# Designed miniproteins, single chains, continued (4): the designs that were tried, part 54

Each design is a single chain, and the fold is of that chain. pLDDT is the mean over its residues in the fold that is shown.

## One batch from the design tools (miniprotein)

Design m13971
Fold by ESMFold2-Fast:
Structure m13971 (fold): chain A 77 residues (1-77)
Amino acid sequence: QSLLDEILRLLQAAADREPVPKELYPLVVKGINAVLNGDYEEAIKYFEEAAKKARELGHPVLAQAFEEMIKLVKEKK
């Protein structure tokens, strides 16, 4: 499947285990839009910010999912 499908699968799996805080929505939306546009460096930047924010908010499963998303984007770069 596409890179986007893999990213959305990782996000869904994390969301099933931890609630997604509203503070993460803008970063997730920007990251996904960057992937859709092929702007992989911007996508990595937003997912790194999302991972950091998720850790600050006490959501380690979401933080790990964002780190896995970064790895997937880097593999396509």
Scores: mean pLDDT 84

Design m13972
Fold by ESMFold2-Fast:
Structure m13972 (fold): chain A 68 residues (1-68)
Amino acid sequence: MGTDDEAPEALAAAARARYLALGAPALAEAVAPLVAEIAASPPEEARALEARAEPELRALHREYLGEA
């Protein structure tokens, strides 16, 4: 059984868990709509969205840490 390991919800949960582990719960909540979109998408599209979201999530993290 292997489909669940690459499921959109698993990808979304992993991304959210990463931001929670950084000690930034507010950042995790700010990205919740994007995480929900990834979870609701087909696996192929979810991976593409995650790849596109990575720069945006990094930008939000920098803003949260006070980086310009």
Scores: mean pLDDT 60

Design m13973
Fold by ESMFold2-Fast:
Structure m13973 (fold): chain A 95 residues (1-95)
Amino acid sequence: MSMEKERKERELKKEVEELEEKYRSLKFITDNGEDISEALSEMAYSSTKLLETEEEAEKVGEEVRERSEEKVKEAEEKAKKVKEELEKKKKELEE
């Protein structure tokens, strides 16, 4: 076997490891998305309440919750794409 094949195999293994780490991070966000969105919403509410009215605090909390939920959906789409790329790279490594 040539040194070029061994180098290509090492590069593919590194890419697989990086994609597996990225997938795990995205899966953590998607699996805990509701808790993350609620925590961010409550933090925004509490912080705003110190400087603004209760009504403004409730509005900011709701807006942060909606944005967080949107980001969780984006993370789900990214996780799907990363999983597809990971499967493709693993197949290349097995060839």
Scores: mean pLDDT 81

Design m13974
Fold by ESMFold2-Fast:
Structure m13974 (fold): chain A 56 residues (1-56)
Amino acid sequence: MKPKTAEQLFLVGLIYGHLGDVETAKKYFEEALKLLGDDPQLKRDIELQLKYFESL
């Protein structure tokens, strides 16, 4: 499975983060931000998850 949208990348990042693979989760969140267009809500959600996993 190859994620193609910012939302799909974000969801895959969440899965890896919950499995304890924080580094892989962060990479997927960064990829999601790169593919993100004009979606301020998704950007906030990705940034909040990055902050959360950085605090663990």
Scores: mean pLDDT 79

Design m13975
Fold by ESMFold2-Fast:
Structure m13975 (fold): chain A 88 residues (1-88)
Amino acid sequence: MEKRKKELEELRELLEKYGFKASDEELEEMLERFEEELKEAKESLEELYEKGELNEEEYKAAKEIIEAGEESFAKALELAHKLAQERR
């Protein structure tokens, strides 16, 4: 939470520097919704697997998709941070 809040602030500063009119609240809301959806997807996946509604192969495939989504999100924030530093 703490680290992502800092990354969000850096992303906001970068967008403002390049003249984007996006609302800070709207940007935060979009990122929070994405995190919430990923959390709910993980919880649903675990529940379905525990109930025996998913086999091991289905569970692994779905887990990999969710993890790829999390990594892509983290990488996007990292790239935004790097661009902000390079464009000083």
Scores: mean pLDDT 65

Design m13976
Fold by ESMFold2-Fast:
Structure m13976 (fold): chain A 65 residues (1-65)
Amino acid sequence: PSEEEIDREVKLAFGEIYEALANLLEKRGEKPEVVAETYRKASELYRQAGDFEKAEEMEKKAEEL
């Protein structure tokens, strides 16, 4: 794989990690600001990975908090 492909895969993996973390923090009743920040981080990583649908989904979750 190219450096570009590896970078995209890494960003996608981190996006998935931050999405899972945000879901866990929300379930634990963490501050809305912390949960929203984590969803926005996932959104940015998904956007950088080219998964615009997931990026928008994460941003909407952050906005609803």
Scores: mean pLDDT 84

Design m13977
Fold by ESMFold2-Fast:
Structure m13977 (fold): chain A 61 residues (1-61)
Amino acid sequence: SAAFEDIAAALERTAASMKAEGVPDEEIRETGERMIATLQKFHGLSEEQAAELRERLDAVI
């Protein structure tokens, strides 16, 4: 969905910004995992969508 792509793009931009600022890879992953968990709990994100967000996060790191 368009909404999912906007969420994915926002996560990728956040991770890229943190990486550019020299934040350690482990801290970027932890931040991303917390964002994904919040989306699953409060915004109805599926396990398949969560897995896609994790894959896209790892591609930035």
Scores: mean pLDDT 85

Design m13978
Fold by ESMFold2-Fast:
Structure m13978 (fold): chain A 74 residues (1-74)
Amino acid sequence: SALLEEAERLYAEKAREIARLLEEGRFDEAQRVLEETLEQLERMIAEATDPAVRAALERLRAHLERLFAHLLAS
C-alpha cells in the first residue's frame, strides 16, 4: 500500500529527527515534531479504507508514541 509505505517513511524520518533534537537538548522542538507526526498518522489512519492497512498504521502510531512516551504529558 502506497499509504503504508508513506507512513513507514514518515515514521523513519521523524523518529531520526526527534532523536537528533533530543541529543541536542531541544526538548520542546522534539515534542512538537512528535505531536505533529502523531497527528499526521491519525489523519492517515482516518483516510485508510483497507482494514489491514488501517491496523498497520495504528500499530505504527502506537509504536512511535511508546518509543517517545517521555515527551508526552503525564
Scores: mean pLDDT 85

Design m13980
Fold by ESMFold2-Fast:
Structure m13980 (fold): chain A 65 residues (1-65)
Amino acid sequence: SSVDPRLLEAEILEALGRMAYSLGMYELAIELFREAERLFEELGDEERAERVRELLREAEEELRK
């Protein structure tokens, strides 16, 4: 079957968000994680959406310090 380009995009956005988070770029990580969550939700991948939602929450908490 053909690869869904939205799944690939969501996976890349999650990976970039994790990289931004590790570099202390929390505002960028939040933006990337929000877009990844949206795409995983559109794809019906609730497990991945929930994982990214947890990462988003962690990035938001770091930004509030």
Scores: mean pLDDT 87

Design m13981
Fold by ESMFold2-Fast:
Structure m13981 (fold): chain A 64 residues (1-64)
Amino acid sequence: MSTEELLAQIDEIYNEMLKKGLSPEQIISSLEGLKQLAEKHIPDPEALAAVVARIDELIAEVRA
């Protein structure tokens, strides 16, 4: 899976959580879980950095 495909999947998961009406706390918890999975399963440091940065952006958006 490319970095672009990984980022698209993260955005899709985020949008699905929003559609389901999950609380900000539930969304943040799920995004933190995705970050942990990314750290374990993405071997490319550049792809990992991009994915982590995107997740952190979404967490910041939810907190705002």
Scores: mean pLDDT 82

Design m13982
Fold by ESMFold2-Fast:
Structure m13982 (fold): chain A 60 residues (1-60)
Amino acid sequence: LSDIGDEGVLAYLNKDYETAAEKFEVLAKKGIKSAQAKLAEIYEKLGDLEKAEKYRKLAE
């Protein structure tokens, strides 16, 4: 992938939250706080509240 962030945004806009989570997780694990915040929102959409809370705290 040339730009994982762009692919994550496109997946999110298409309501493909599973793919969006996979793309943003790569960036979130690198410590990118904006990606961690976005990943928290995506996990809320997926109903994974434990992961949503984890990434929200990391984004702070």
Scores: mean pLDDT 80

Design m13983
Fold by ESMFold2-Fast:
Structure m13983 (fold): chain A 69 residues (1-69)
Amino acid sequence: MEEAQRLYDEAVKAFENGDYERAVKLFEEALKLAPSADVYRLLGRAYEKLGDIEKAKSYFEKAAALRRQ
C-alpha cells in the first residue's frame, strides 16, 4: 500500500512539472498495485498532454466505469 501511494505522489509531481512521459510510467506502475478511478483519470490527462487522444479517452472510460462499479 505504501509503495502505490509513493508512486502516485511521484507521478503527480512529475505531471505538475510537465514531465508527462515520467508521470505516465509512474501512474501505470501505481495502477498495477492499486487500481483507482483517480489514477485512471490522471493517466487520461497525461496522455492528452502527450497528444495520444485515443489512449486518453480509453483511460477516462475506465475511470468512469470504476465510479459506476
Scores: mean pLDDT 82

Design m13984
Fold by ESMFold2-Fast:
Structure m13984 (fold): chain A 86 residues (1-86)
Amino acid sequence: SPLLERILEETKERLAKAKTKEEVVEIVRETLERLRRERAPLGDIAALLAEIVNYLREVLKADDETIDAVLELATAHLEELLAEEA
């Protein structure tokens, strides 16, 4: 989806400029809220989250504490979405 690709690229740009763990977590949270408003399918949200985590880990070389915080946020968000579908 062109919209999802744009959201991912905008998120990556914001993440590359972030200076703290708190800024990284907030950027990911805002991205998840945008995906929710855009009614993105669960599978697309999960795929985009995987791309964000890979970008943080492999490209930005974020520390384990930052990666763990993002994974915790992502897991909680996906669990909330799954509960809404049930």
Scores: mean pLDDT 85

Design m13985
Fold by ESMFold2-Fast:
Structure m13985 (fold): chain A 72 residues (1-72)
Amino acid sequence: SMEEAQKALEEAERMTALAAALVPEAKDQIDRGAEYARKGREALEAGDAETALKYAEQAKKFAMEALRSGGV
């Protein structure tokens, strides 16, 4: 649903921002996370909840890898 996609994207965006603040040295993972979050936002604005959710999931994975690399 659009609601689920929006919530997932907001969570992914928060995690990417947190990773950027706490582990700036994980630049490649953070940049990939931000790129997927951007694509997810574009899909959400286009009304494509399924694509937005998939991109949000990818953004979250990269943000989590960045945080783990910093010992968070």
Scores: mean pLDDT 86

Design m13986
Fold by ESMFold2-Fast:
Structure m13986 (fold): chain A 77 residues (1-77)
Amino acid sequence: AMSPVEVARRVLEAFEAAIERYRAAGDPEGLKTIADSLKTFAEELKKEYPNDPELQELADRFIKMAEEARKLAEELA
């Protein structure tokens, strides 16, 4: 079975791909939805794994990605 870190890394890759698809499509609403999902996922990781520094670092990466997606959505609107 995949470790939580491996799952989180694959989820990060999937969200990176989704952001590029919505950027290419010129879809600000899709980017906003992705940003909200990334933030929720990051908050759950921080809450469930507070003593795992690798998962905390991944959660911070999700938050940064959410901020970038929201910025892209504002630039497209």
Scores: mean pLDDT 84

Design m13987
Fold by ESMFold2-Fast:
Structure m13987 (fold): chain A 90 residues (1-90)
Amino acid sequence: MDEKLKEEALKLINEAAKALQQGKYEEAVKLADEAIELLDKLPKSAEVLLLRAGALYVRADALEKLGKTEEAEEDRREAERLREEALRLE
């Protein structure tokens, strides 16, 4: 189950990144939110933390394009924190 949820989260992150490239910023936020929700249900691991950071970076870029600069900055800080935590676990 956990591996399947990680695969689904990664697919959503990739779809969010494509939406971002296509200028579909609201869609990118929604897809990143769905990925984060799935990852929140998984036990902590370096892989889960890195996937969550990836989703947060995509959401931050989309939020910035939507003029939600404060929310974007918060997501980038969280993503950086999670990436640092993941590096300590490996």
Scores: mean pLDDT 88

Design m13988
Fold by ESMFold2-Fast:
Structure m13988 (fold): chain A 91 residues (1-91)
Amino acid sequence: SAAVYANRGNELLELKKYDEAVKAFNKAIELDPSFVLAHLGRGVALLELKKYDEAIKEFELVKELFPNNESVNIIADHYIKVAKEKKEEEA
């Protein structure tokens, strides 16, 4: 199920295995494209990999897929800001 892959992705994030976490979240999204936690987890993993443009795109996609979910949009906006700030610091 999508939840099994999302849970595996979160476990891999805790282990700092960010590339494997992205792959697990990709599988969760493939099984359930509306699984918001998998999209958020993928964005966080991409951020930790310093793939800032990909992370920003993922969080922007979250806002497009879940426009009426205020909590999710607040989280996505926070991570977009973090990714943009980190990208500028490393430029």
Scores: mean pLDDT 89

Design m13989
Fold by ESMFold2-Fast:
Structure m13989 (fold): chain A 57 residues (1-57)
Amino acid sequence: MSLAERLLVHEGGLSEEQAREVREMVAAGASPAEIAERLGISVSLAAGMRAAIETLD
């Protein structure tokens, strides 16, 4: 989990709190569109973040 969170902070430009929130949303089964709306980012970026979390963890 720490590796995915670190990737979101350093590559995605998220805060540690936002990275944790994304991971929690992915664990809860949130769609890329839901993640994008919550963080105010693009759906394509949210989809990439979800894929990274699923791949690394």
Scores: mean pLDDT 73

Design m13990
Fold by ESMFold2-Fast:
Structure m13990 (fold): chain A 55 residues (1-55)
Amino acid sequence: DIPLDPEEVLEGLRYQLELSGDPAFERLIERVEKEPVTTAKEFGALRDEVIAELQ
């Protein structure tokens, strides 16, 4: 599994939110701020949860 820096993940998500305006990125930012992800696997699972919540 690929290790991730939580701050770099947050910066990337903020950048994607600015470009797309997609509320999924806003929700992901909120989740990562409360519970930082440290691996690509954790981030993938969180992304899938957010997508399911917004459907």
Scores: mean pLDDT 78

Design m13991
Fold by ESMFold2-Fast:
Structure m13991 (fold): chain A 68 residues (1-68)
Amino acid sequence: SMEKKRKELAEKYYEQGEEAFKKGDYSSAVKYYKKALEYDPENEKIKENLLEAEINEGIELIKAAVGL
């Protein structure tokens, strides 16, 4: 079904986001988690991980801007 296929795609992108996050690639983690949410928009676990990745991406940008 289309619903099952969407959940499988959400899981695939979620796993790619987790891999990126573990490597400290927060920009890629944000992109993958956003794609996962396109397929499963009500998934609270993905929303929580996206927020964490966005916070870490923001911290990295601030560090780069101030030379840290």
Scores: mean pLDDT 87

Design m13992
Fold by ESMFold2-Fast:
Structure m13992 (fold): chain A 85 residues (1-85)
Amino acid sequence: DLEERLKEILKNNDIDELVKLLSEISGDKLLYADYLDKVKNEPVKAITEYRKVLGLPQVNIKSQEDLDKEKKIINDELKKIEEEK
């Protein structure tokens, strides 16, 4: 189950396993779609979770402008993964 594998990766913060999952299957599209759903409902939590998964440094979200900037950064990173397959 792709969803269970992704949850286990997020739980363990295992970037190597995340890269492996994305390279073995079209899991890049699943990761991007999952992020879009989560960021719509819980944007700060989604950004924090996906920054951790992607190995990015944690950020302090102080305003709507900061939130929009961080959404763009995560979207751009996930799109790069999607384009690469």
Scores: mean pLDDT 64

Design m13993
Fold by ESMFold2-Fast:
Structure m13993 (fold): chain A 101 residues (1-101)
Amino acid sequence: GSEGLQAYLEGKYDEAKEIFEKELSINPDNGGTQLNLGNVYYKQGKYDEAIEYYEKAIEVGDLETQARAYENLAKAYEAQGKLEKAAEAKKKAAELKKKAE
């Protein structure tokens, strides 16, 4: 929803988290909302939680959501120093972007 994304863009990460968690309680298979919740955890430096939500977004999201989730998964792995996992996630993102065109 626009409210959750607006809170996120304003740096209100705890508010954004509550809104996205509520959205997922109504529609648990919404890949876009899972991606957004992962982004909230990433901004809070909670990289393990961010990775969990990016992986969920990959499982249920469309090709565009999957590509974005793999890009953000790579950033989370880089933040943890997991460079080989980050490189593989970047490769998957590039492959999915080519298919989404």
Scores: mean pLDDT 88

Design m13994
Fold by ESMFold2-Fast:
Structure m13994 (fold): chain A 60 residues (1-60)
Amino acid sequence: DPLIAALNDPDPEVRLQAAKELGELGDPRFVVPLKTLAEEDPDPEVRKAAFEALKNIAER
């Protein structure tokens, strides 16, 4: 999936946009990639976006 690949992009802005889009799609298949991003990303804004995306999926 190109969005999952974008979670590994060197640009934090690209990773943030991908995390937000995956959260809006709400597919439970994205939970594991988003959890990894939320726990391991060096950028705190990207981690925050991943946590928000996980919350959006959990409410589905």
Scores: mean pLDDT 79

Design m13995
Fold by ESMFold2-Fast:
Structure m13995 (fold): chain A 91 residues (1-91)
Amino acid sequence: SVPFLPDEEALRLARELAERIAEAIKNGDKRVPSLTVALALVLTAAGRPDLALEFIKASDEAIKRVQAGEDPEKVAEEFLKRAEEILDRAA
C-alpha cells in the first residue's frame, strides 16, 4: 500500500483523534463511531491497518461497556490509556 501521510503527522493526528474519542465517550457523544472511522482512515493511510483494527476494537469495547452501565469517565480514561499503548508501539 502507498501511504498518504508521513509517520509523524499520522501519529500526531491519531493521538488528537484518540483524545477526541475519549472525550466523546466521557460525555456520551454519539460521534464515537465517526471519530473512530476517521482515526482508522488516518492509520490505514499511514500504512498501519493493524493499529487501525486495534483502535476499532478498543472503541467498540468502550461503547459496549458504557451501554452495559459502566462509568463513562472511567471507560474514557481506560480507552485513552489503551490508545497511548497502541500508538507507543507504532514509534
Scores: mean pLDDT 82

Design m13996
Fold by ESMFold2-Fast:
Structure m13996 (fold): chain A 67 residues (1-67)
Amino acid sequence: SSSLRKQAQKLVEKGKELEKKGDYKKAAELYSEAATLYLQAGDVDKGQELAKKAQELAIKSGALDAP
């Protein structure tokens, strides 16, 4: 699972760069992928936190409709 965590961390780092550039849709995609990898690695809290952040950014970008 350490390989999954390392891959997830790289995706989070890239997502942060895209978020700083205002590319919220692409950042949301990377955070969502990282969330899945953390969940698969057993890091449930981190996975859920990133999944929530991905959803918030997807809504902000218009890629996902708000409730």
Scores: mean pLDDT 83

Design m13997
Fold by ESMFold2-Fast:
Structure m13997 (fold): chain A 45 residues (1-45)
Amino acid sequence: VVIKLVAGVEIELEVDPSLTKEEVKRYAVKRLGIPPEAILEVREK
């Protein structure tokens, strides 16, 4: 999946395809150490 952050930064993460977009956001927050408000969009590649 691709995570779009504030300031136009995009990060690609490998995640379990069974996860919901909300679960992917929680995973990204934990893994990257960023606040959830920094995540603008989550999309599949």
Scores: mean pLDDT 74

Design m13998
Fold by ESMFold2-Fast:
Structure m13998 (fold): chain A 82 residues (1-82)
Amino acid sequence: SKEVEEAKKIAETAVKEARRLLEEDGSPFARDLARALVVMTVAVLKTSGNEEAYKEAAKIVADELEREGFDPELAAWLRSEA
């Protein structure tokens, strides 16, 4: 569906920007900002009311958090919501 595709693009864009920020500035400050960006993106998508779109977005963010090794508790929670 269009909403699922849009949610995926939004989540992928947020993950891409978060990754770019971390690669350019590996400071704890940049890491906190990257985390906030992806967390806020998932939270906004959840308020949309489209469960399928939210689940796909949550999965994308969870995969990225696991890959980067930061906030494993948030990653586990998002994976359970997916």
Scores: mean pLDDT 73

Design m13999
Fold by ESMFold2-Fast:
Structure m13999 (fold): chain A 92 residues (1-92)
Amino acid sequence: SSSLRQELLDLLVDLAKRGYTVTATASGGTLTVTVSGLTVIEQIGLALRLIGLGLEGLEVKVKIEGDTLTVTVGGLSAADAQALADRLNAVS
């Protein structure tokens, strides 16, 4: 859903504006976003929100390693994935 993708984008942009390191990479129809500098509690909160978006129909996967959370979004066109990656990297 485009509205769920917008909610995801707004969430990630907010994290970048709050001073977290947000790095995005596009590969084909897949967007991979890495958020660094989160505490354990912040990682849990973010992961639960991302899982919620996945349950509502967004093609999202979440991985946590140390202080780093990686979200992978599928079901995008290559152009849309690249545009989202460029936007996220521009605000980080």
Scores: mean pLDDT 82

Design m14000
Fold by ESMFold2-Fast:
Structure m14000 (fold): chain A 77 residues (1-77)
Amino acid sequence: EVLEEFEDEAPATQIAERGDEVLLAVKAKGKAFTLTVPKDSRKGKGTIEYEDGGTYEVEAELDPASGKAKVKIKKIK
């Protein structure tokens, strides 16, 4: 199955802190994406080249109470 677009809540894990930033791992439709978000907002977006050669635009907002993020993922290449 090819992930073209995803917009929903997904499991998210904070895997590292780097000063005022945190690294989030987000899982959607069997794929894992890592992005850096500000520690205070826990909301960010990035363009990620996945190991399958696809390029994805990923936006995430972490809810620390649920351990889930509101996620938008779109394949752009």
Scores: mean pLDDT 73

Design m14001
Fold by ESMFold2-Fast:
Structure m14001 (fold): chain A 76 residues (1-76)
Amino acid sequence: SLPEPSEEARRLIEEGQRLLKEGMDAFKKGDYEKAIELFEQAIELFRKAAELGSYEGDVLAAFAAMNLALVKKILS
């Protein structure tokens, strides 16, 4: 079974998911610079949650990093 996340880890996941959604919305609108900033912020929050033992934080950090890599490839 997956370990139960702390309240702090849950809050970090919730805030990170909000930023990830805003980043995806920015990407869809063609605001790539804004999408990069939002994805980087989401990754940092998910990494902090993962450090607190959240497996969901680790998975979401990887997902956000993939989206970040796609945006950076478009700008290259």
Scores: mean pLDDT 86

Design m14002
Fold by ESMFold2-Fast:
Structure m14002 (fold): chain A 58 residues (1-58)
Amino acid sequence: GREKALEYTRKGAKAFNEGDYDKALEYLDKALEAARDDPELRRSIEEMKRSVEEEKKR
């Protein structure tokens, strides 16, 4: 549910801030699964995932 999605999103953001892009993407993918029934939250998580993927390529 939403609470679990927010927990994974926070863990993903922390990993991203620590420079661990692979770990950040793992947590964000888990957040997307947990946010299956929340389109607005999924959109926000997908935007964060795109930012992580862009940084990983640089």
Scores: mean pLDDT 83

Design m14003
Fold by ESMFold2-Fast:
Structure m14003 (fold): chain A 75 residues (1-75)
Amino acid sequence: MERAIRLAEEAIEVALEALRLSKTLETINRAIGTALRAIGVIFDAEKGLVSAEEAERRAREALEAAKEALEEARK
């Protein structure tokens, strides 16, 4: 569980960097959406609504989406 929360926190940090670099409404919306997904993973994990394995999977997906959003924001 701690690993899933840590990955989701990293996803939020990357998404916030993407938001900071964003010049268009599209890239802003992508960054915000990714941050909200990562926050959702933390919430579900803290409430015990998902298994540790599922939380970690979702957190990894959110982190990859955040990295993609950051790459798009740099364009």
Scores: mean pLDDT 83

Design m14005
Fold by ESMFold2-Fast:
Formats: sequence, C-alpha cells, structure tokens
Structure m14005 (fold): chain A 79 residues (1-79)
Amino acid sequence: MVSQEEIDDAIAEIEAAVAMLLANKKGEYEEAKEILEKLAERYPDNPFVWEALAEVYKKLGEEEKAKEARKKAEEAARK
C-alpha cells in the first residue's frame, strides 16, 4: 500500500531527475531551474528536489541560491 504523500514524493523525485537529465545532457539549466523551483514549492519537504535545485543554481552561477537550496535539502532530510 502506498499513501498519496509517498506517490507525490515519487513523482517529485522523477520530475526532478528528468529536469536534471535535461540540464546535464542538453544544457537546459534555466528550464530545469524553473521546473525544480515549482517542484520545491509543491514538495518543500523533499530533500531530493532541493538537492537537484542546488546543483542547477550552481551550474548557472547562482552560488548564494545554491547554498540556500542545499540548506533546505538538509532541513528537509531531517524531517
């Protein structure tokens, strides 16, 4: 049995992984950022989404945003 929360977390992780794949293989980092920012708003307690967003911010040179996203990922992982 899988709860709706577990299904939503799995969907968020799949969507984040696809966004990261597109960013790393096609160089679509700005597109990936938009997708991951929306996912982080919908699933703020999912550390995988915040980790993916931190990597994209770092690739775009948004170092302070990358640090904030990394801290959010650590916070989410503790919950």
Scores: mean pLDDT 76

Design m14006
Fold by ESMFold2-Fast:
Structure m14006 (fold): chain A 90 residues (1-90)
Amino acid sequence: MKTRVKSAIEEVKNHPDWSEEEKEEYIKLEAKKLILEVTKGLLEAAISFLEKFKEKPEYQKEIEELKKTLEEIEKEIEEVEKRLKELREK
């Protein structure tokens, strides 16, 4: 977690041509991506745990809701990664 944010700061140092606003945007997007990836991992772990009890109707509903949230998080990760790529290829 901390290592990835540090790597984002090092990447910014390799682009002295970027504006201060672009540098801040890059660091914020890398931090956002990290938070989303951690959230995804936690959701995947919760789904895997609940799927052991999927024969119970109450757990089936929770699994469905968690899978929907996971799909939304995956979409946000793709959007953040696309923006990071645009900044790197500028």
Scores: mean pLDDT 79

Design m14007
Fold by ESMFold2-Fast:
Structure m14007 (fold): chain A 88 residues (1-88)
Amino acid sequence: MERERLIEEAEELARKAEEYAKKAVEAIEKGDLEEAEKYAKKAVELAEEAARLLEEAGEPEAAEQLRAAAEAVKAHVEKMIAEVKAKQ
């Protein structure tokens, strides 16, 4: 079934996006700002792919919610990086 396959793939991509978001936070805690930026970028890319699949599956509200969550994570990571840079 097309819709179910798209949702399953979106769920897998969303899970990977969450893993990269956690790695970005860990990198900030270790002072690895370049690594944090790379992980945050990967998390956003995976979340955008998942959102696209949700739109194709006919779940536009879920896609918008996922994009909003990805933007919030990106903003949070950028803020933390700026705060760490200000202390160095």
Scores: mean pLDDT 82

